# Designs tried in a protein design run: designed miniproteins, single chains, continued (3). Part 79

Each design is a single chain, and the fold is of that chain. pLDDT is the mean over its residues in the fold that is shown.

## One batch from the design tools (miniprotein)

Design m10911
Fold by ESMFold2-Fast:
Structure m10911 (fold): chain A 87 residues (1-87)
Amino acid sequence: ASAAPATVTLEFVVARERAEEAAALVDRLVATLAAAPGTLSVERRVEEGADTVTFTVVATFASEEALGRALTDAAPLLAELAALAAP
């Protein structure tokens, strides 16, 4: 009842060759965050570079507690995206 809205920005930079796989995982991440209790909004952006593709997800939640729970539920997808971003 006392919590202010909380926003998280998640950014994934992947090699262009992995962009299709990353896009599928980002779509699953967006769906997972949007389905989480207390989610107010989820926005997805894609920026294509010469050698890389940048995916940005901005999610706003009713509270920091709601944000923490949503990120916990998304942890497996975040780990897969981090692996795609690794050299």
Scores: mean pLDDT 85

Design m10912
Fold by ESMFold2-Fast:
Structure m10912 (fold): chain A 55 residues (1-55)
Amino acid sequence: SKAELEEELERVRKGLENGKKAIEELTGGGQVVAEGYLKRLEEELKKLEKQLSEA
């Protein structure tokens, strides 16, 4: 439903904001892994936004 998509969107947005802040404290391999995770979240956010706009 639209409400469920909006809830998921909000969760992913918060995850991205928190993750971007947290990554500033990381170094080396941990930072690289976290960057990959954030990239996946950004792609998921874009997909959810598209689904919501089409709903």
Scores: mean pLDDT 77

Design m10913
Fold by ESMFold2-Fast:
Structure m10913 (fold): chain A 81 residues (1-81)
Amino acid sequence: SLSKEDLEEEVRLALLTMQLALIKKYAPTLSPEERKQAAEEVRRLADEAREIYEKSKNPHIRKVARDIAEEAERLAQELEA
């Protein structure tokens, strides 16, 4: 069973996943200025995922957080290109 802290972290990771999916979906429609702003937002989401990775003792939550942070870093690089 998940602890209360694990549940809160899983909810945060689900929200990060949805935010990244939406940014990725709409990325082709963005202007250069909007892409720069989106890259800054995506880096913020990556930082939040890394914070969850550092704080969580649950190996499954840590794996998901790491995967999200890595995906966010790749998306930020694509938006900056």
Scores: mean pLDDT 87

Design m10915
Fold by ESMFold2-Fast:
Structure m10915 (fold): chain A 83 residues (1-83)
Amino acid sequence: MSDKEKIAVLITAAAIAFASDTPEGAEVGRELVKQAIELAKKSNDKETLKEIAELVRKMADESPNPTVREAAREVAEEIEKEL
């Protein structure tokens, strides 16, 4: 699995965790997001980072859950700041 695919899986899993609306889900989601950002930073691939930000923004737009949309937006903004 490529780093891009790994990051996409981590971000998707984080969105699912946030959608649980539990303290445990929020904690798991945040840890998964941290892992995704660390992988993106290690690759030092700006194109991959932009693609991840786009994927996360699409999640923010398309997700029916407001908590997932807000979390995805925050993550996208954080990734964009690293570019």
Scores: mean pLDDT 72

Design m10916
Fold by ESMFold2-Fast:
Structure m10916 (fold): chain A 85 residues (1-85)
Amino acid sequence: SMLEQDKKQIIEDAKKIAEEYEKKPRLSVTESVALGLVAAMAEWAGDYETAAKLYEILARQSEIDGETDLAERYRKKAEELKKKA
């Protein structure tokens, strides 16, 4: 189905994005917004491992920005997703 093809493409793209951004020390505001959308799409597509990695990247950036509560929420989200993987 088109839905299964869309999920497969989302998973492939999300994995590449996670690998690229895991190595980046900092994100711009635009990159953080984009990564949040990619993380949500990866979770929807069923790639919990990749979604967890993206949320960990977002947690790291939130810590850099001084957004401690947001960083903690992203870390908890990543831990929940790792349990489903």
Scores: mean pLDDT 88

Design m10917
Fold by ESMFold2-Fast:
Structure m10917 (fold): chain A 74 residues (1-74)
Amino acid sequence: GEKEEIRKKILELIGRIIRKIGEIEDLERELKRLEEEGGEKEKIEEIKKKIEELKKEIERLKEEMKELEKKLNE
């Protein structure tokens, strides 16, 4: 039924969030390396922007998940 479909969508959103967290972790490691090595400021700022965009995307996915959880409890 509809509630089963909603539960499946929540699990898919969780998977997407986990993948994006992994992408952030990889980018944060690269950022640390570049900052320690005195890398290009432009590249450092690009990576910081990508991390911020991914964090905003995770917050949107969490918000979508919260709305789906509310529908399960209606």
Scores: mean pLDDT 86

Design m10918
Fold by ESMFold2-Fast:
Structure m10918 (fold): chain A 56 residues (1-56)
Amino acid sequence: VEGDARTTSDRAVQAIADATGAPLAAVRAAAARSGGAGAVQAAAELGGGRGYPIPA
């Protein structure tokens, strides 16, 4: 992967942190503990469910 997908995931992490008020470091730490990108993807889905427009 050239990082395009990971760039999108990074934006999703920032959106989730802003929406929930959690620090980016905590969100990334949780993602890493749960399996890195997989956890970030799951978190992004939750953020989108809150009505946040995540750019594809």
Scores: mean pLDDT 56

Design m10919
Fold by ESMFold2-Fast:
Structure m10919 (fold): chain A 108 residues (1-108)
Amino acid sequence: MALPPEPRVALSETPVTAPDGSEAYQVTAIAPPDPEARERVLRGAIELIRKAAEKYGVDPETVERAIALVREAFERADYVAVSLLFGKDPATNERALAALEAQVEDMR
């Protein structure tokens, strides 16, 4: 029986193709158990989310909703992997937020 692989990177960003075929950025953040490392990963994730949102012209309300969900996930779980996709298509962004909201709801 293999243990789950330890995450090699606590924070990453990857350019991807969204389901609609447009260009998008995927941000993945893994909450470490160390409080100082956790705060660093959270800050990095927020910076990457804001960078992707600026690149694709995502509205500020959608960005703040995404940040709030990432913060809540990090607060509720000792270990959590959060993945968020931002692209030019508003429907892709709303689906990404809905998926993240469902992940956070499962922790409540």
Scores: mean pLDDT 67

Design m10920
Fold by ESMFold2-Fast:
Structure m10920 (fold): chain A 120 residues (1-120)
Amino acid sequence: SEAEKLLEEAKKLAKEGKYEEALPLFEEALRILEETLGPEHPEVARAKLALGELYALLGKFEEALPLYEEALEILRRTLGPDHPEVARALEALGRLYEMMGKYEEAKPLFEEAKRILEKA
């Protein structure tokens, strides 16, 4: 699909450290996925996590935060609150809070992720 091609090129650019070039490709892929699969599909959540990580790497934490929060809620609703992908999203959000110096906000996210993974 067009979204898959955009995601492959965006991931390649991100691996090369070309974050500013990868950004519009992830944004366009997310738009296509939302239009084709609906805004609450797990593939949309995964694209939001990838875009959020890219914003975080660029130091754009205010842009990254809502993408991680939205992805987490989609994954909880679609896969269930105890799914390993929810744990990974919680760990990503926790790391974002640590990058922002918000260690008290990060701690409960890592604790929830650990509880999920201990049941897997």
Scores: mean pLDDT 89

Design m10922
Fold by ESMFold2-Fast:
Structure m10922 (fold): chain A 71 residues (1-71)
Amino acid sequence: SAAADAQAEAVRAQAKAEVTRIIGELNRWLNENPDATLDEVTAKSVEAGNRIRTVLQEADARAAQLRADAA
């Protein structure tokens, strides 16, 4: 249905906004910690990547569920 497609698109848009926020947080941390070790930078990058992966996986699952429930 058009309503389910609109809801799925909204979920994806929200996920993209959250990803942008996570990337922004990582960039701010890097700028505020210029003396951070490579290990610390790696740990923060991995943490951000894991958060992004979770956001995208949950959004894809929710979008798929919304479309399935409307079929």
Scores: mean pLDDT 88

Design m10923
Fold by ESMFold2-Fast:
Structure m10923 (fold): chain A 85 residues (1-85)
Amino acid sequence: MLEFDMKKVYELVRKYLGEYEGIKTDEDTINEIANFIVEKLSKGEEVTSTDVINNVKIRNPGVVRRLNNETLFNKLIEEIKKQKL
C-alpha cells in the first residue's frame, strides 16, 4: 500500500488552494481535499479536478476556480506524488 507524508501533503494543498483573491480556504476543506487525493493515488488511481469537486464539499468558489486551472492542479498532483514514503 502506498504511504504518503500527510503533513507535507496538507502543506501542499494549503499552498496551492489555501487562499484565493483574499478569501481563506477552511482547514476542514483543505484536509478533505488532501485525504481524497491521497486515497486515490494510494490505490494507483488517477485523480481529476472534477473528482475532487464532486466528492469534497467546497463552499469557496475561488477554490473551485483553482481546481479547474489544469496547470495548477497538475502541478499540485505531481508535488503530492513526490511525497510518497
Scores: mean pLDDT 78

Design m10924
Fold by ESMFold2-Fast:
Structure m10924 (fold): chain A 62 residues (1-62)
Amino acid sequence: GDLLVRAVEDYKGKKPDELSLKKGDLLLVKEFNEDGTALARNLKTGEEGLVPVRYLELVEKL
């Protein structure tokens, strides 16, 4: 199932497919990639994109 995660730090997306994060944002992770990114949806903005996993902490497994 999807994972509920929280951004641990601000991150500005550097590529068109990357998501920008604010510290404390909640996201749903849909998929993990082998390159250390995840496909996630930011629940505050409704935006979906790739985010580096190192900026995320697990809140809950859904």
Scores: mean pLDDT 83

Design m10925
Fold by ESMFold2-Fast:
Structure m10925 (fold): chain A 74 residues (1-74)
Amino acid sequence: ADPARYEAALAGAARAEALHPNDARTWLAIGRAFVATGDPRALPLAAAAYRKALELDPNYEAARKALAEVEARR
């Protein structure tokens, strides 16, 4: 709904990935930031970030639950 929030989330995600690309917690935070924008364009980006967190830590319960919640939005 707010393009400034979406653009800020994209910039924040790029910075977080550059600093800590192999940290599952970083990818969970990126996904949550995208969901927090309230922009439907950000939902597939949030899902991709949560999948990246699970790729790094397959037992990451918070990322698994967050991914399921995003994928249930239809």
Scores: mean pLDDT 82

Design m10926
Fold by ESMFold2-Fast:
Structure m10926 (fold): chain A 70 residues (1-70)
Amino acid sequence: SNKELAEEVIKELKELTENMENLSVEEAEKRLDEILKKVEEIDHLELPEELRKKLKEEYEKALEKINEKL
């Protein structure tokens, strides 16, 4: 379901953020790019507002953490 797909992507973003300190900038950027492709695919799907908001928040957190490493 669209909900399960979105929750999986949110989980991958959370794991990226939690693991950020153990990754090089290059590795973090590659992982984020792979996840971004999935985020863009599901951004066009009919999702509950709360789930869409959570997905955006976790994506923004991952971006912020990568920026902090620079």
Scores: mean pLDDT 79

Design m10927
Fold by ESMFold2-Fast:
Structure m10927 (fold): chain A 68 residues (1-68)
Amino acid sequence: MIDEREVQIAIILIAGGVAIAVSKTPEAREKVRALTDELIARGEERPLSTEEVQAAVREIFKAADEAE
């Protein structure tokens, strides 16, 4: 229940942290941070689906790679 939401948020947070660590430019790092914060806020507002969490992780890593 709430633990599932907490796990989803933790996955997004971990993905964001890893993506920031592999980001080489300040712009990519800022984009990853902002995207991660937005996705965490959405997860706290309402539970995300597994598909949404997977898509979020993918988008975070794309942002880190500057490819979007």
Scores: mean pLDDT 74

Design m10928
Fold by ESMFold2-Fast:
Structure m10928 (fold): chain A 61 residues (1-61)
Amino acid sequence: MTEETLKKLEELAKELQPELEELLEQVRNSPPEERQKLIEEFHEKLAKLYKEKLGVTPYTA
């Protein structure tokens, strides 16, 4: 891991701040079963973005 990686992550975090706020609002207004799913989807999205910036662009067949 390099300092450039951390800088890109900070930039992505700032870009995702509105999405995080929206997620929190949805979680607050959702039943418990949906809350876990929303959180997992957000984590998966973050992991995908992290790999895209540091590794290879994900291609789906």
Scores: mean pLDDT 66

Design m10929
Fold by ESMFold2-Fast:
Structure m10929 (fold): chain A 55 residues (1-55)
Amino acid sequence: SRLELRILLYELVKGSEEYLLERLKANPNANPELIAEIERSIEETEEEIERLRKE
């Protein structure tokens, strides 16, 4: 279904962002503003997944 596809796509995006965040946090030269932005994006994606699952 369209809903299942949307949830899957958001989960894939979240996984990619989490992987990137882990790599950035391991890099001492990483931009802290970029880290904060990705953390916000992950939180927003998680909220959207939960919202879609409740419908």
Scores: mean pLDDT 85

Design m10930
Fold by ESMFold2-Fast:
Structure m10930 (fold): chain A 54 residues (1-54)
Amino acid sequence: MALEEMRRRMEATYEAYTLLKKAGISEDEAMKLISEYGTINPEKLLELAKKLAE
């Protein structure tokens, strides 16, 4: 298992989670978005979170 690669993806997902919460999205809704996008495409999730925070 590539733990280092997984850690980097989780870091990007955590950054997106922080941005979503900062944008006023509830913890439950943010976790839902992470489950749908975070492990599949964390970079896209980050971009989405930034758009929502703007």
Scores: mean pLDDT 73

Design m10931
Fold by ESMFold2-Fast:
Structure m10931 (fold): chain A 80 residues (1-80)
Amino acid sequence: MKKVVKITVEYKGVKATVIVRESDLPVEESAKIVEALIENAINDGGTTYTVGAPIEGAKLGAEKFLEKHKDDAKVTIEEL
């Protein structure tokens, strides 16, 4: 069964969403992609992106974003 994870990020008044569909990709590479997509979603004024990544990679990417921006960032991860 294909899992779906919703990552909601709020950063300095901008709210963005990244929807991750479970896929068979390397975790470390996918974490970098997910982190970059979160940054892009915020920089583009709070858009919604959809991407394929392993759930572990999605969570790791979100954690990396939160560590980098922890003073002003709120991240919520929800398995759908």
Scores: mean pLDDT 79

Design m10932
Fold by ESMFold2-Fast:
Structure m10932 (fold): chain A 110 residues (1-110)
Amino acid sequence: SLEDLAARLRAVLERIFEILEKMIENGEVTDEQRAEIARLVRELVELGAEIMKQVKDPEKQAEIRRLLNEIVDLVTEMVAADPETARKILEKLREVFERLQAILDEVLAE
């Protein structure tokens, strides 16, 4: 269901945040963390594509796609950034995530 896909997407995003916060806290990125982030980003893209198939409103579909692409770009930037820059990107990523959650909740309420 769309609800199940949205719940899985939220879980993947929360796991990405947990890893990114640990990377900032430790001041370093391990090869294991890079591999896990890459896997989670692939899962995020796949879940996003499945959600798009079930969203009937083309404008909401386009907004969700834009927000998902922005999340992927910000995560990629953050993994390559110094810790100070990474902290600023994390704050931006939280804002984009909150917007994505709001639009998903709106779609689920329809």
Scores: mean pLDDT 84

Design m10933
Fold by ESMFold2-Fast:
Structure m10933 (fold): chain A 100 residues (1-100)
Amino acid sequence: MSKEEIRLYIVTQMLLIALSTEMDLLKRALEQGKKEMAKEYVESLKQLIEELKERKEKIKEIIKKSKDEEFKKELEKLLKRTEEALKEAEELIKEAEEKL
């Protein structure tokens, strides 16, 4: 595995943690009626979603080209987690925009 491929793996995991944190903050802002703060979290989440979608496509390309079966399996797990997280984030944004 190249240093670039390892970096993509690590950074994608960090972005997933950031996404999860921002989603939790958005949920709390909505529950507390903090509409202005909730709008800021929606915009932040939209930016994280775009970044993760780009990273998802790069992960798919590495999976296709990788000869390291163990790392390929880890990337496939990361890809699945990324797809699930993106779906949850997009649904949360939709619900938030309906309440705002």
Scores: mean pLDDT 86

Design m10934
Fold by ESMFold2-Fast:
Structure m10934 (fold): chain A 55 residues (1-55)
Amino acid sequence: SSLEREINESLKRMVIELMRRSGVTPESEETFRRLLRKLGMTDEEIERILRELKE
């Protein structure tokens, strides 16, 4: 639904901001991958974001 899509977009932004603030460790990286995937991000998008935050 449109509402669910909007909620998922907001949650994705919040998760990405959390990752920026806390940093990404090897142990948290896999958890963030699974969470972002559940929120509707593709694996390609997730890897791009992880690379940007780690670099």
Scores: mean pLDDT 80

Design m10935
Fold by ESMFold2-Fast:
Structure m10935 (fold): chain A 55 residues (1-55)
Amino acid sequence: SALDAAAQAQFDANAALSKVLKDPSATTEERQQALNDAVAASKATVAAQRALMAA
């Protein structure tokens, strides 16, 4: 389902963000990209939850 896909993407994005934050060689750009990806995945999950509740 769209909600399951969004939840998986959120999990993957959070894992990537955690990895980048623990990496002292990560650039500011890599950290910003990982944060942006995590925020986007969170918004997508909220949108999928709203769609499910509206049905």
Scores: mean pLDDT 83

Design m10936
Fold by ESMFold2-Fast:
Structure m10936 (fold): chain A 76 residues (1-76)
Amino acid sequence: KVREAAVKLAEAYKALLEGDLEKAEELGKELLKEPEVAREAEELLRPALREAHKAYVAGDKEAALKVLEEAKRELE
């Protein structure tokens, strides 16, 4: 359950970075239906999210997307 939510959270961030705001919003709304599970999923993904954020603010969107893809693969 938490792992599935973490995969969904990683997909939401990837969609956000790619400009697919509708997909990101829909995934986010689904995650918010179970806020405790979403919080645990965010804690599980925290290292990957932090690394992706660093890449994104450095201007490397491709590296940010790769970090999220690798995190998703490990959780699947």
Scores: mean pLDDT 79

Design m10937
Fold by ESMFold2-Fast:
Structure m10937 (fold): chain A 87 residues (1-87)
Amino acid sequence: GPVMAGLAAVTLARYYLKQGDFEKAIEYAELAIKLAPDNPLVVSRAYLVLGEAYKKLGDIEKAKEWYQKALDINPNNTKAKKLLEEL
């Protein structure tokens, strides 16, 4: 189903992020959002990948926007808070 496909896309996005392939990390994170746009777990995880990828590419403003979007979904997201504070 769409949620499982979205989670698989997030897993691939994280894989490419760890490999330093930030363009593919962004593509798969965006695909995850497209596959499961109404699932907060998929969308918040994809937003964290987008933020980290943009940070690695030097786009601190976009990184901040994506981490803030993850916090907007869940204000208690400790990982999003930590990543935003580390910018």
Scores: mean pLDDT 89

Design m10938
Fold by ESMFold2-Fast:
Structure m10938 (fold): chain A 72 residues (1-72)
Amino acid sequence: SQEEILEKLLKEVPESEQAVKELKEEASEEEQKELLKKVEELLKEGKPKEAYFEISIYLGVKKLKEAVERVT
């Protein structure tokens, strides 16, 4: 499940806790599914830091997009 993928990331990268919390609060279930598929693949490849980086990029891009939409 999506929660199991996030729990695995948190065990391997404890510093991802805030990003995981923000993802659960801000991203829709469909948005989470697409991102978590990539995260799961990175975790299977032994790249947990890259998985955390992908979540961080997603959240940053989402915030930037929302800021742009507010001025258009």
Scores: mean pLDDT 79

Design m10939
Fold by ESMFold2-Fast:
Structure m10939 (fold): chain A 55 residues (1-55)
Amino acid sequence: SEDVEETLRRIVRLLRKQGYPEEKIREVAVDYLTKVFGIPREEAEELVDRILEEL
């Protein structure tokens, strides 16, 4: 099964391809990690920010 980071990378790529602004992508990704994977918001924000900088 895919880990959280691979799922996040796919979400970011999809939303960027659809023309969403970065602030909206960050909000959607953080919300997804928090609600679907149960990751604490602070940890989700750090992970999302790291992946956004890498991609």
Scores: mean pLDDT 82

Design m10940
Fold by ESMFold2-Fast:
Structure m10940 (fold): chain A 74 residues (1-74)
Amino acid sequence: MSPEELRKAFRDALAAGDVETAAELFKQYVEKSKELTTEDIADAFALISAAVEQGNEEVLKKVTEALKLRDEKE
């Protein structure tokens, strides 16, 4: 799946309220993307907010780990 396909699938999952699928797709997108855009950061915040509302600790951990791995790259 390309970064664009991952982004579309992520938005579809988030719109459906499926934060677990959205988190997995976001992680794959971050791993395959050359850089994170402002829109990607906004999407990460939307996912984090939804996970907090649902009390989904695993999704929060998954999103923060994906962002940390990206931040540690040059």
Scores: mean pLDDT 75

Design m10941
Fold by ESMFold2-Fast:
Structure m10941 (fold): chain A 65 residues (1-65)
Amino acid sequence: MVDEKEVKRALGEIYLGIANIDKQRGDLEGAIESYRKALEYFREAGDEEGAQWAEDKIKELENEL
């Protein structure tokens, strides 16, 4: 059985990892883009905690711009 929500959640986690690396490198625009992708995947998965965490990171980085 293909669990679409688990796939979406895994994609959210992958994009969080990419965003964290971009942030660490100082690529704030790339990090925001990847956190936004993570947020959309977590929302599609119904992962409220993942979505909230990604949203908080987006706000943090927008304040750095």
Scores: mean pLDDT 82

Design m10942
Fold by ESMFold2-Fast:
Structure m10942 (fold): chain A 55 residues (1-55)
Amino acid sequence: DLTPEQRERLRQVAVDWVEGLSEEERKRLAEYFGVPEDATPEELVEAIEKKRKEK
């Protein structure tokens, strides 16, 4: 539903947000979204995007 430009901007914002989380917060978020605890911010953002579509 997003244009490539909007998707890139959203990814930038989301990655920045994830980068701002503590290691503990990132691990909990990864567990919640079912990705590895050592997942990259990009992988975590992808999982979040999938979950948002379910909301």
Scores: mean pLDDT 74

Design m10943
Fold by ESMFold2-Fast:
Structure m10943 (fold): chain A 81 residues (1-81)
Amino acid sequence: SVEDLQDEINRALTLMHIGVANIIASRGKEEEAIEFLIEAAERTENPKDQAELLRRAAEIAEKAGKLELAEELRKRAEELE
């Protein structure tokens, strides 16, 4: 169905956003990577995909020493699941 196709496309977009953020973070641009993922999450309709984007942002934040931000992002992700 069209809905099944849209879900597949949305899942692929979520994975691409995570991939792009990983590249940004790998270049020492952790803050930009976090913002990119938060923005992608805000544009995401599917709660599971939104939660995954926020969890990835939290992981990058934690690695960057932004522990308070990481906790906030994890809490937001948990509220969506």
Scores: mean pLDDT 87

Design m10944
Fold by ESMFold2-Fast:
Structure m10944 (fold): chain A 84 residues (1-84)
Amino acid sequence: MDEVLELIEKAEEHVKKSKVPEELKEALLKGLEELRELVERGDPRAAEAVRRLIEELRQLNEKYPDPNLEKAIEALEEAEKLLS
């Protein structure tokens, strides 16, 4: 559980460092906060929430290529494996 929360925190830090427009960055950070709450509760929806965030980040990285978005995706992919 703590390992998943650390990976979400790592993804948050990478999103904050990205060059994505501030409005989109705020929306991503809100999604990551919602994911953290689901993980802390042991909610089975956490696995679906992380997959959705990975897809959103991949689509954003297609439009705004950024190494920090790639690192955020990698952290969330690791979190997904631990939640499955």
Scores: mean pLDDT 85

Design m10945
Fold by ESMFold2-Fast:
Structure m10945 (fold): chain A 72 residues (1-72)
Amino acid sequence: AEHLARGKELFEQGKLDEAIKHYRAAIAADPTNAEAWYGLGKALEAKGNTVGARVARQKALEIDPNLEEAKA
């Protein structure tokens, strides 16, 4: 499944709801994919869901503490 790559594409296009669906699909396929959790966090933050964004970002860092993007 190319859900992570598609989520990034949709996020770059400003299609936030579609990006969130694809990031969630990537997480469903691999819950240990820190990049998918980080992408979900960015999309949620862009929608103004600050609580959801924080939770997703924390999950990304729990999976990969060296994920520098999640520390921003």
Scores: mean pLDDT 80

Design m10946
Fold by ESMFold2-Fast:
Structure m10946 (fold): chain A 95 residues (1-95)
Amino acid sequence: SELEERARAAMERENIDEEKLKELREEGIKAVKEGRWHDALAQGIALALAGDHESVKEIGDAAKEQGAEETAEILYELANLDLEGMHEYLQKVRT
């Protein structure tokens, strides 16, 4: 999907360090506050792929505070999945 492609491009573009993970988290939270749900999910997927599950949860918390319950549920799901679980979840959504 476009979200998966954007997330992978973000991860592959740079050597992901703590500062880059912080930028992804801040952009995800900003996207939530601006109602840009696709961008928030893309940042969440990138962070989950990087193993930063706490930042994914923070974006989910921000989405829940904005009343975006479905987006928050997806982000919380991503925060609790390993890479294999994420792959399976994305396959189920496409089927």
Scores: mean pLDDT 74

Design m10947
Fold by ESMFold2-Fast:
Structure m10947 (fold): chain A 95 residues (1-95)
Amino acid sequence: PTPEQVAEALRRAGDIVLEEAKKLNDPVMIEAAEKAYRLFDEAAEHARAGDWDRTARLVQEAFDVLLEGGKKAGKLEEAERIWDRAVQAMSEALA
């Protein structure tokens, strides 16, 4: 994949995290998803610049933020499912 394609895939992953979290109608999950969305957007900018180390770190931070939100909301399994869906969509976009 090109840097541009990786950036687009990361933005798509962020969109999925936010939209799926909104369906749960849980303010703690929505807040966590909004933070993860911002981290994915920042990761996309670094991916576009070819900064793969920074991109990977920001994606890991997005994962940690989403799962921590899931723990606080008592929705850890839902947070894990949202993350898996985002990763699958990103993988499909890069195939």
Scores: mean pLDDT 89

